Designed miniproteins, single chains, continued (3). Designs and how they scored, part 109

Each design is a single chain, and the fold is of that chain. pLDDT is the mean over its residues in the fold that is shown.

## One batch from the design tools (miniprotein)

Design m11790
Fold by ESMFold2-Fast:
Structure m11790 (fold): chain A 91 residues (1-91)
Amino acid sequence: AALEEFRASHTEEEIALIEELLELGRRAVEALRAGDEEAYIEVLVEAIRLVARALGLPEEEIEEYVRIAREDVEKGEEILEELVRRYLERR
């Protein structure tokens, strides 16, 4: 009942996105603990692409966000936070 009700409030696509973001989150934590900034930036870039594509943004805009994240990790984190917020507000 509870799991079926939880599934009724989420699509298969939304569940798949959450699973991919959780995997990326684990990789990000591993990179941070290792002090591997390059690995962290690559995970951040993958997360930005994943959420932006889920939002239906054009590839040109996605690659611009990726470029910004590679040049300034803090700005990349701000971009990811805003994209996640926009995705959650779609409901």
Scores: mean pLDDT 80

Design m11791
Fold by ESMFold2-Fast:
Structure m11791 (fold): chain A 64 residues (1-64)
Amino acid sequence: MMKKYKVTVAGDAARAAAVLRQLGAEVLEVTPHEVVFLSKAEPEDIRALLESFGIDVESVEELP
């Protein structure tokens, strides 16, 4: 089941968005430090993956 997430990053959110698209996530919105997207992954898996690509993740929030 797809969940909606907002990720806040310390650096370039466009890079985070590119990584999320590579995972098959549907990216809905990109701001300088935030990405809103749909994914089947759990918040801890999203964080771990982004951090494995060198992205400094401040928060992962599940949206309604």
Scores: mean pLDDT 83

Design m11792
Fold by ESMFold2-Fast:
Structure m11792 (fold): chain A 91 residues (1-91)
Amino acid sequence: MLTNDEIAALMITEGIREALADPSDPELQEAARRFLAGEGVDFDTFKRIIERGAKILEEKGMKIKKLTVNQVEVDGAKVLSVDIEVEKLPK
């Protein structure tokens, strides 16, 4: 079973891949490139990347019951956080 952090990482990875492959959304494509370069992205852009990744994971058979993207402050720095609840896939 994947942990919440592992699922969040997969959503980010798949969302970035989808954004980079979509020439119809050049703003999101540029934001995905900046994210890969270690640069920050705004909350709304990050949420769009996560939502794209969630769709790809659902197409691969993952059932997402709840997805919440949050911006939290840790030690004075704004950090983006993803809370995910998934339904157990039958083996």
Scores: mean pLDDT 73

Design m11793
Fold by ESMFold2-Fast:
Structure m11793 (fold): chain A 92 residues (1-92)
Amino acid sequence: SAAEQQFQQLIAQLDALTAEFEALLAQYAATTDPAVKAQIQQRIDQIVQQLSAIVQQLTVLRKQLSGPEAEAQFQAAADKVLAVQEKLKQLA
């Protein structure tokens, strides 16, 4: 269905954004330029906002989907966003 396709697309986008977040954390740790650090922090903030929006969209789509697989995928996505938020708290 269209809802199933959109759900899978949002999961893929969430996975891509979490991968970008991990790469940005590595870049932040490797750089000494304050201007570059500020740009990386701004992009991280944008990613966190996008991840929150995706989780909200997944919550709506999950209600249109039946079955334990969609629920499990939703829980995994929510757990990934929580992990991103915990790592963000460690960003100095």
Scores: mean pLDDT 87

Design m11794
Fold by ESMFold2-Fast:
Structure m11794 (fold): chain A 82 residues (1-82)
Amino acid sequence: MEEIEKLKEEFLRLLEDPSKSAQAWETLQRLKKLGADEEVLKELFRQLADVGVEVLREAVLNTVRKRLEERGLPYVEPVPQP
């Protein structure tokens, strides 16, 4: 379907900018409503999730640092479990 192809292109373009991840999610939902192939939706969701993980990581670390500073505590970088 022409509409599905257009939205797929828009989705991929939105993925180039992590700040537009919410808009990319909206586009993915529109693709789902239009009956885009399940495997295609799964792959696009996977690509969005990869971008979202990086954005979420930075946002969480920045928020934690700010919250600790507000409470008068030093920022302690998380270490992996052995």
Scores: mean pLDDT 69

Design m11795
Fold by ESMFold2-Fast:
Structure m11795 (fold): chain A 95 residues (1-95)
Amino acid sequence: SLKEFNDCVKGCDKHKKLSEQVNCFLSCLEKTYNKLSPNEKVVVLRDAVYVSKFLKNSANFKSLKTLVDTITKLVKSDPNTTPEMQKYLNKIIET
C-alpha cells in the first residue's frame, strides 16, 4: 500500500547524509513497489521524477545514477507496467 511506502520513507529522515537518504528511499521502493496498485505506482514514480530533478540540480550525480538504475530495473521487470509508468521512467532517465 502507499501508506506502507510512505511510513518506510519517513524512517529515512534519521539519515544525515543525502546518499544514505536516497539509498533508504530506494530500499523502501524495492520492498513495496510490487504491492502497489497501478495508480499508486504512478504516484511513486511521479515523486521519483521530482527527486531525480533535485539530485541533478544539486549535482548529486552518483545518487542520481543509483536512483535511475534502481527504478529502471523495477519498472522494466514489472509485467504490469503501463504506458503512463513508462512515461515517468523516461522522464527520470532524461534527467
Scores: mean pLDDT 84

Design m11796
Fold by ESMFold2-Fast:
Structure m11796 (fold): chain A 64 residues (1-64)
Amino acid sequence: SREEIKEYLLKHMSLENLEKALALNNRTVLGAIRHEVSLVIPEARSLSDEEMREILEEVKEELE
């Protein structure tokens, strides 16, 4: 689920890496993160770049 993806990112992604990914905010970076998550949570493959960005922003807000 979207919540499992968010929880995974909270555990495995540092605030520094999140800030860098969001600053770059391009299809290559978002695609790379989506791919890594999809190896553990296969449903992540169906996320759009926009949905991936929204989840990353929510994770950043929770880490702050």
Scores: mean pLDDT 81

Design m11797
Fold by ESMFold2-Fast:
Structure m11797 (fold): chain A 81 residues (1-81)
Amino acid sequence: SLEEEIERLIKEIYALVAEALGDEAGKEVAEKLQKAWKEKDFESFKEITEEAIKKIEEVDPKKGERMREIAKRLYELLEKY
């Protein structure tokens, strides 16, 4: 389902943030994304995603590139909702 795919992609974002910035940072980003998705606040969802990507790109450019790919897929799913 659409919900299951979004949940999986949020978990991938959690893993990348946790690996680069630590588990607490990963949990914070994942919780904010889950909340925005549940509230259907797609503007906040995108803002949270973009901010997380920016922070990761400064620490690990390759993980940042991977997060950009995940974000593109997430944004496509949000448009289908």
Scores: mean pLDDT 87

Design m11798
Fold by ESMFold2-Fast:
Structure m11798 (fold): chain A 88 residues (1-88)
Amino acid sequence: GEEQARLVEENARLAAETLIESTDVEKIIGATLALIGAAVQASLLPDPEASRRGLEAVARQGEEAARKSKDPFASRLARLAAENARRL
């Protein structure tokens, strides 16, 4: 189970990094979808503890991206992705 949890955390980190640095609409949308996908993957993990930690990691990465983003659109989408992870 740990391998899937690590992949979720890595994917969330990379997506958040893109949302922090990018001003390109296409890249921002792609990174947002990657964060949402990571949250969905985390929510489907069979171990409840791994699922909870994965969702927390996605939410934290999205929240950080929302705070640090160079682009207001990226900031807004990062926040929405983080809120989505918090609701799962």
Scores: mean pLDDT 86

Design m11799
Fold by ESMFold2-Fast:
Structure m11799 (fold): chain A 68 residues (1-68)
Amino acid sequence: GSAELRAKAARLEKALEEAIKNKDEVVLRNVLHESQELLAEARAAGDEETAARLEEIIRRAKEALSQL
């Protein structure tokens, strides 16, 4: 449900912030992959709020990877 999607998005956001701080390319790539999968699930569920949050996580992960 949306509550589970929201909780997963929150965990990905925290992992993203830690990976950016540590310049951890492996974790950044994993966050990007999981966020893309979860975004597809959020869109299929019609969870627009979680989808928007995941799009921002994906954007930030791609930006961080481009700076490595």
Scores: mean pLDDT 88

Design m11800
Fold by ESMFold2-Fast:
Structure m11800 (fold): chain A 70 residues (1-70)
Amino acid sequence: SNAEQAARSAEAGARAGRESGNAAAGTGHWDAYKLLPESEAAREAARLAASGASPEEAFRHAQKAMDESR
């Protein structure tokens, strides 16, 4: 589904970002970035889509994860 593809792509980007951040250890910018609500929402949506949740359900949980990250 479109939501599943978008969520997986976003999570893959977050993983690549973490690896880059590890190479640049001590970067405050990277630590702030990984805690951004968008990053958490993408990860949560990807998990739910992988579990077979509908796009609507995945989106709602992504919103909740975004709110909780604040």
Scores: mean pLDDT 54

Design m11801
Fold by ESMFold2-Fast:
Structure m11801 (fold): chain A 58 residues (1-58)
Amino acid sequence: SPEEAARLARELVKAGEDPATAVERAMQLGNGDPETLQAAARAVSEAAGLPGFPPPAF
C-alpha cells in the first residue's frame, strides 16, 4: 500500500539508506504500482530534506 511504502521509505532514509535504495525497497511492498512509487519517493524527499525529489518518469 502507498502508506506502508511511504513509512518504510522514511524509516530506511532515517536508518542511513540511500534515497534511491529506500524507494526500491519500499516498492517491493506495493507490487510496483505507480501510486506506491510516488508515495515512497515523496516520503524519501521529506525524510532526507531534499527539495523536489524527482517523481518517477511515466
Scores: mean pLDDT 68

Design m11802
Fold by ESMFold2-Fast:
Structure m11802 (fold): chain A 60 residues (1-60)
Amino acid sequence: MSPEELLELYKKKINSSKSEAELQDVIDQLLDDVRDLPPEQRRRILGEVSRLAHEKLESL
């Protein structure tokens, strides 16, 4: 999966999360999935998804 496909996948997972626990599970999966990415791509994806997760958490 490309970094762009991974980012879009996790954006969808965050948007479909219904609870704080589900959101935490998505973040745990993200940390595992990005481990093999180059540092620049890993930071970009983690930054964007973390921002969306924070915004989603405030809406729950």
Scores: mean pLDDT 81

Design m11803
Fold by ESMFold2-Fast:
Structure m11803 (fold): chain A 55 residues (1-55)
Amino acid sequence: MSVEELIARLEQAARDGNLTEVAKLAEQLSAIGTPDEVARAVAAIHRAVRERNAA
């Protein structure tokens, strides 16, 4: 699984409100990702949460 695939799946899980899946994918990304890739994942999660909260 690529880092880009992990980030995309994290964004989707966050959008769906699946906190268990977010936690599992975040652990996997932390094990194989660089700090820059982790920062991109955090930005994607924040965007998904904003979109959900905006309606």
Scores: mean pLDDT 77

Design m11804
Fold by ESMFold2-Fast:
Structure m11804 (fold): chain A 116 residues (1-116)
Amino acid sequence: MDEEIVEKLKKKILELAEKNKDNIEELAKLLTFAAFLRGIFAKLTGIENGKVSFELELSSQEPGEKKLEELKKLLEKAGAEITGSETWVFNGLNHAVVKAIFEKESLVKMIELLLE
């Protein structure tokens, strides 16, 4: 892949996260883009009382438990609250989902960690 394009996209997402650090709705959108660059499908499930809820999903030929451990480590570093996790198999692919709640600060930190 074009390294220069990927670097520019990461830089732009980080700049937008800094500018929108007090805007939870924009941070939620930026998290979905950052997650996508890391092969994670982020589904926004709710915004309430200054918090945002996500389902973070991975599909892989690797075991779902390994992907859950990777996601849990990132979420713990970000300071997000993990509310649930599930794994299943469909069409020969392993699926893993982690449900998490974020505040503005944990959203910014998660975006930074996803773009490492």
Scores: mean pLDDT 81

Design m11805
Fold by ESMFold2-Fast:
Structure m11805 (fold): chain A 80 residues (1-80)
Amino acid sequence: SLTLEQWAMRFAKAAMGKSKEERLKIAEEFRKQFYEDTGNEELKKVLDEFIEEMKKNDLTEDQFWRLFGELLQKVSELLA
């Protein structure tokens, strides 16, 4: 399975400079990978909240990366 750092690097590379629609698709693939590897319901909930926030808002680049950073912190805490 991919480590959190490997998933984070792959997500960041894939999402950089992408549209809202492309970022949503990438986030859904990111969620699927985490859920398939862990089966963790709390992790799924945190990822669902991240995707919902992206859907509700036209985030700036800075706002998106801040939200992503918050996601990674929450995921790291759940996997500890």
Scores: mean pLDDT 77

Design m11806
Fold by ESMFold2-Fast:
Structure m11806 (fold): chain A 64 residues (1-64)
Amino acid sequence: SMKEEYIKEVDKIIEELKKLGAPPSTIASVEQLRTAIRNSDDLEEVKDYLESAKRIYDLAKKRL
């Protein structure tokens, strides 16, 4: 399903954040977004959660 594809995308972000040595709090924030995606029935909300995870990843890359 599309939701499972988005969860896989977030899982990749979590893996890359761990490789960058991101703080546990940053990783936990993205894991919380993964949970929000899994629990949401609204595709627009799911897309917003994914974009938030991508934004966190982009900021981490610039700072680390």
Scores: mean pLDDT 86

Design m11807
Fold by ESMFold2-Fast:
Structure m11807 (fold): chain A 85 residues (1-85)
Amino acid sequence: SAAEEVARAVLELLRALVEEGAPLGRAVGYALRALGAGVHAELTGDAEAAYQDVLDLAEELRKEGFDRAAEAARRAGEAARRLGE
């Protein structure tokens, strides 16, 4: 399901952040932000707003040098967008 895809993408984001050297608390914070966007899309049907929020997160991660985490965040955004479509 799209919800399972969001969960897997968020776990991939968390793994990528930890592998790229993000402190655990910060990595969990970013992962929860991505998950929160998916939950918001499911509850409100505003998948496009959730998608844009996760793209903003991906850009923040890229600027911090977490390139793999940024790509994982983009995939989480695509999965969240499918929940509302």
Scores: mean pLDDT 79

Design m11808
Fold by ESMFold2-Fast:
Structure m11808 (fold): chain A 104 residues (1-104)
Amino acid sequence: MEEIERLLKELEELKEEAEKAKTVEEVKELFKRVVEVAEKGLELAPDASAEEAQRLDLAVHEAFRAIIDRMKELDPNDMELLQEAEDALAAFRKRLEQIMLEKE
């Protein structure tokens, strides 16, 4: 699916931007963008192949991990921001798994 390939590229670019972010505010804006791209991925997931869904899961995981790691480097004491990012990743994965199970 050409739309999924575009989301995968956007997630890779967001991961790279997160690794280069200089402020907590920049990381928070990138976090919002990763959530938006992940939600678009969930909208496409019902029409996605198992392979496309797995690539999407991996790309979203890597993008959120970059956000979390950069948050820890910039403000290691902001446990609420770190928890919000971990919760967002867990929620995405649970929703994606449920969508893929409904296709089988």
Scores: mean pLDDT 83

Design m11809
Fold by ESMFold2-Fast:
Structure m11809 (fold): chain A 88 residues (1-88)
Amino acid sequence: LERLLRLARELSALAGAHPSAMDEEVLEVDIDVGVFFVARAVLLTVGKREGKEDEEEAAREALERLLRDLGISEEELIERVEAAIARL
C-alpha cells in the first residue's frame, strides 16, 4: 500500500509535467496505458484516505477487488504502473 501511495504522488507530479500523456485517445489505444489510468484513479482515491486507519483498510479492500478484476498481483500492478511511467 505504501509503495502504491508513493506511486500515486509520482503520477500526480507527472500528470502536471506531461498533460498530453493523459490524452483520452492515447489512453484508449494501449492496454498498459489503460492499466496506468485505472491504477492512477485507484491510487489517488487511496491517497485521499491516507491519514485514517479504518479508511485505509477499506481502500486496501478496494485495491484487492481491482487486482482480482485485472487478474494480477499487487506487485505486478506496481511493475505495470512503473513501466507506464517510464514511457512518459
Scores: mean pLDDT 55

Design m11810
Fold by ESMFold2-Fast:
Structure m11810 (fold): chain A 105 residues (1-105)
Amino acid sequence: AAMAERREQARRFLAAVAEAEARIQAAGGAPEAIRAAGEELAALLEELGLPEAAEAVRRIAEAAARVAELGPEAVEARRELAREVEPAREVLTPVFEEWERLVAE
């Protein structure tokens, strides 16, 4: 029972990620689309009991939105995004790896 529930949660989150990516691309990387995607994914992660993953997603989405808003010459915004990428990766990678394994089985 628990495995079936976790598998459904994993599939729902992976589908949400794919939809968020598609919406960001359709919006041409607009800052509002990046922020909206980040908030939706973070809210879902909080519902799944993963508050650290939710915080990581919110932080990286906000940093990415600022880079998109200020353009390629925004050195400080790009530096801030770089600072958020590695901490987010450390938190999110184990979660995504577990979820992909659950969906594959």
Scores: mean pLDDT 76

Design m11811
Fold by ESMFold2-Fast:
Structure m11811 (fold): chain A 68 residues (1-68)
Amino acid sequence: MVSIEKLAELILKYGSPEAQEWAKKALETDGFEAEGYLGKAFQALSPEEKQKILDELGIERPAPEPAP
């Protein structure tokens, strides 16, 4: 659904230096290896950074709101 290049670019913008290193490797590689590097980059992100990237990609999750 989402392109590898788009996801990697967002990780480069919002991710930690560790996540950015994996994302750069993903962009320099293609196919299965690129997916693997993107997975590692995504795992190196904080939960908030992951949420920000997913929001930028238009991927929304049904999150229950704190209701009384």
Scores: mean pLDDT 71

Design m11812
Fold by ESMFold2-Fast:
Structure m11812 (fold): chain A 85 residues (1-85)
Amino acid sequence: VKAYEEQKEKALEDGSKKLAKAMMEAYPGSDLEKEEIALEAAKDLIKGENSGIFFPTSEEAKKILEETQAEIAKLEKAIAEALAK
């Protein structure tokens, strides 16, 4: 259980950093140039807590978001199955 929780946290951190970088590259003149804002927006998008302020319009950013969400969902399922046993 703990190993899956650690993997989930790492996947969220790594995915958020990759998504934030892709979003900053897509909007170089916007508020997304601020690393802190980009990282928080990326985390919110991955968690599905998007307020509509930022969204991944580039193909690369969309791919990173989808892959990160899929990995987290897989780990959440593994945690749930381990706890149900």
Scores: mean pLDDT 70

Design m11813
Fold by ESMFold2-Fast:
Structure m11813 (fold): chain A 80 residues (1-80)
Amino acid sequence: MKEEIRKKIYNLVVKEMEKVSSQVRFYLAEMAQIIFNTDDLTEVRKKLQELIKKAKEQLSPEDVAFLEKVVKEMLDIRES
């Protein structure tokens, strides 16, 4: 992954973490780790979907919608 792309995703995650509860921060950190440490985009999408499934069992619908929005933004940057 190019350094500019990594920095953009890192800055997005840091900014969004400032707005959310510790529970949502945990999921944001896990999502970022998947995106940074997984080279295959198909595997990234699979792991992120499984994480969102777990989040739906533990978080409010509003928090899940927020995570899905951030996931989309991170993937859009990753595919740039």
Scores: mean pLDDT 80

Design m11814
Fold by ESMFold2-Fast:
Structure m11814 (fold): chain A 89 residues (1-89)
Amino acid sequence: ADKAIESLTAATTPEDIRRLLAEAKAEKDKSKRTALISAAMLLAGSSTDAAVQEEAAKALEELAKTEDKEEAEELLKMSELLKKKAEEL
């Protein structure tokens, strides 16, 4: 493992991802919602913890249930990508 990367930011937890995506689900401003989703995706994608990636995938599926069809399809694609990454860890 690259210890320098691990020390750059405190280890991202599943709880951090859950909180960010819960805030995104509650956010009515599309710009802010997109920023929260992007932050969660960046943190989850950079994590070597399968639990972080699995929690992000689950939260994105829940978020997709509240979005328009086109946005829901994009969120589900992101969820599938994170599930695949978790399986590779």
Scores: mean pLDDT 72

Design m11815
Fold by ESMFold2-Fast:
Structure m11815 (fold): chain A 101 residues (1-101)
Amino acid sequence: NVEEEIRELLDKAEEYLRNAKTREDLDKALSYLFKAETLWATHTPSPELAERYRRVLDRAIELLRKEPDVDDWILERLEFLRRYTGPTEERREALIAEKNK
């Protein structure tokens, strides 16, 4: 069940963000977010999951902005992802455009 798998990935991302003490914790949260995004490429997320993803992205951006050695491209990528919800055609096209830079 893809939706259940996405929920589990978001639960893990939220857990690492709540308990983030190191940059490695933030990186783990981001890895779970990106895994959820990959699954969304083949599945239309429920409004609940799309909202949860946006909240997790917002929290990750907030925490990363407090880190002194974060590369600007990571923040720019997360800000870009925040503007879209789920695997809509717009998000798919946007990710393709970003990859082709």
Scores: mean pLDDT 71

Design m11816
Fold by ESMFold2-Fast:
Structure m11816 (fold): chain A 116 residues (1-116)
Amino acid sequence: MYDLLREYANVLDALAKSKEEQQKGAVEFTAFGITLAAVDFLVEEIIRLSKELGKLIEEAEEIKRAVENQDWDKALELLKKIIENTTDERLIKLARDLIGLIELLKERKKEVEAAK
């Protein structure tokens, strides 16, 4: 399961180090696809942990809906609320990781909109 997240981290690191490769559509498309898979994985893990803890379940499920609707600003607000309302290090880590991935997706969306 975290293999996609590891692959994403490696692709992200490579793209950060190689500005020229970031400009290639095939590399950008692959990174975007991996990012979407990692986001879905993290959302499901946040929901699973929220249910295990018996807290923030509604917020976790609302994050999934926001992600599916590509409402990244709403998803970021809900993730920050989770971080502020829990002391569980696992849930905080998953929320921080997902915030980072959503910020990358927002940057990619702005690039696509600018290309129109």
Scores: mean pLDDT 71

Design m11817
Fold by ESMFold2-Fast:
Order: sequence, then C-alpha cells, then structure tokens
Structure m11817 (fold): chain A 81 residues (1-81)
Amino acid sequence: ASDEALDAAIQAIRDADPNETVSQVIKRAADAVEKVTGPVMAIAVEFRLLAIAVELGISDDTPLGEVRDELIAALEKEKAA
C-alpha cells in the first residue's frame, strides 16, 4: 500500500510536464495515488509532498523542471526507510 502509493506519486512526477508548477504536480501526484490506493493515501502523499517542498525551500509556483530530481529523490528515500 505505502510503496504502491509512493511509486504512483514518483511516476506521476516523472510523467509531468516540466513547465507545470510544483503545486500542479503535487495535485497530479495525489490524483495518481487516489486511482491506485484510494483517497486516504492520496491525502497522506499530498501532505508529505507539501512538507518536502517546504523543507527544500520550493515555492508553489516553481516550475517542476527545476526541482523534479530533488522531489523524486526525496520520495525514493522515504520508500527506502
């Protein structure tokens, strides 16, 4: 369940347009998680991605292309924990 949710979020971030904002991509990742694992896990992943963005100093309007690798690395590190 948790690993499936993280994999869905990572894949959504990989597939996202680099010109989309981080806020739009977090929403897309949450939508992808909801389709795979349901709404409770989607909410949890959305909050975790928002927390990661804050920790990395990323604003809501930052283009994904500037921070994609950092967001993916943070989620993969959480999956390995």
Scores: mean pLDDT 81

Design m11818
Fold by ESMFold2-Fast:
Structure m11818 (fold): chain A 77 residues (1-77)
Amino acid sequence: SAEEELRRLIEELREGARRRLPMEQLFPTLVQLLRAAREAGHHVVLTLEFDDDGRLVGLDVDVTRSPGPPQPRPAPA
């Protein structure tokens, strides 16, 4: 499911933070996460914290369900 894919990708990013990986190694996972979130209609806020050497030391991920599809606008009378 899209939710399981998002969870897996978030877990990979958290592991990257634990290993202090550089952004360049995390970029493909970030792209996949954004694509999965967009297709699932979820609102995702990512906060990335880097140290002075450009390594990932902190990651905060906030996932909120998007409000349902907007109701179709009535045709103008």
Scores: mean pLDDT 71

Design m11819
Fold by ESMFold2-Fast:
Structure m11819 (fold): chain A 109 residues (1-109)
Amino acid sequence: VADEVASLIGKTFSEMYETVKKHAEVTEELEKIFVRHYLATWASVTTLVENGDFEGALEEFAENAERLIKEVEEKLAEMGSPNVEKIRREAEEIVQRGLEKLKELLEKS
């Protein structure tokens, strides 16, 4: 299931990136924030899944995604970007869907 988990993480982070891109200007600094959090989440969550720590994997995914949203929100606000609240809400909905899918994937394993 690690490859399916990795795919889900990639899809979730990609969808969050696309919602930022749709509503605001994406800078190189914002791209670096997404890449850093994506790689950290991919590495930590897949490792926890491989070790059979499914509860830890769910917690780590949720916490990393929340940290990303907060950092992106703070950066967008600093830049004076429009639609910060809308981006935050859409990103939170994307994360919630990703978390539900991750839970289903792990429960079937």
Scores: mean pLDDT 85

Design m11820
Fold by ESMFold2-Fast:
Structure m11820 (fold): chain A 89 residues (1-89)
Amino acid sequence: SETAEAKKEFEELVEKLIEIGELSKEDEEEAIKKFKEFLLERARKVYGLSDEELEELEKELEERFDDPEFKESLKRLMETAKAIRKAKE
């Protein structure tokens, strides 16, 4: 079922965001790097992006990570993921 696969992918995304969110408290640069790597790997596996498309996406992500609004959105996303996990415990 596509619904069951989507749920599993969402749960894996939530777990990864929580891991990255916890790392960001200790090492912001490492957390950003891991999140970028996660997004690129997901783009490759889920959306089937080519190596050329992944290179373009990596450049766009580097520009976005320099944007203060994007960094704040990323922080909010990580906090939301942590809240979801805490609610399941």
Scores: mean pLDDT 68

Design m11821
Fold by ESMFold2-Fast:
Structure m11821 (fold): chain A 97 residues (1-97)
Amino acid sequence: MFDRLVERIEELIREAERKIEELRKVADDPAVLARLDQMLGRLRDIRRELREIRERLAANPDDKEVQREAALRLTALALEVIGIIIDVELMKRKLEE
């Protein structure tokens, strides 16, 4: 269960990074560029936290509390990455219109 969820979040992070890099190539507004850099930094922090969660789960395979905390945190991280993807698409649409 957790390995599949982590892999799915890592795929979402790669999609977000790809969309951000595409927008960075066409964005001329310093405020937009600063926001995209902030998003890339946050995705890096999320990737680090995914590693820490995997390490905790591997160290505590039978701990139900660790499993519960991991499930809640992974869900929150997935929603945050989806939010970044939505924000990037909205920023792109605003620049195109």
Scores: mean pLDDT 86

Design m11822
Fold by ESMFold2-Fast:
Structure m11822 (fold): chain A 61 residues (1-61)
Amino acid sequence: MSEEEKRKALREVYVEVLREHARRRGRPDASLSEQFELFLAASPEEQAEAAARMRELVDAR
């Protein structure tokens, strides 16, 4: 894949995982910036789970 295609795929997966994390935290209305802040404030365990899900979604493509 080109670097641009790789970035696009990673961005799509990243946005999807952040959105799911925000919904699990009771913030389905969160903006992308708020979703990112929620992820940064998450426990190491929650961050690891989100990272694992990102890898699963990337590998499934």
Scores: mean pLDDT 74

Design m11823
Fold by ESMFold2-Fast:
Structure m11823 (fold): chain A 59 residues (1-59)
Amino acid sequence: MEKAREAAEKAAKVAEENGSRGGAATILGQSIKAAEEFGDEVGVEGAERGLKAAEEGKL
């Protein structure tokens, strides 16, 4: 969970900087849930997809 949490927090920060507080909350919640259900690596992948979407302005 630690790696997924760090990745999710980084992605959430980028989403907030782009004006999407809802996107930030979704990234945090979904990445943590994925890490709890499927393992930390899956949560990290979810957070990384969220970061890419936030950087591209899709969130």
Scores: mean pLDDT 74

Design m11824
Fold by ESMFold2-Fast:
Structure m11824 (fold): chain A 70 residues (1-70)
Amino acid sequence: SSERVEELKAILKELADTFKKALQKEKDMERKKEMVKSALEQLAEIKKEYPEIEKLIDEIEEELLALYEK
């Protein structure tokens, strides 16, 4: 239902914000890259199961890729 999709989006945004804060605290660049790669793999699986939030997942992936390439 639409309500379940909105709740799922809210949860994903909260988890993404928590992850970004953890990523900012990590000082080892190799560990940072590993964390981002792992997160991208997990997001790909979520996208496969929940296509209704694909746009939000794509936005989060773009943000994480920007951090990974810099």
Scores: mean pLDDT 80

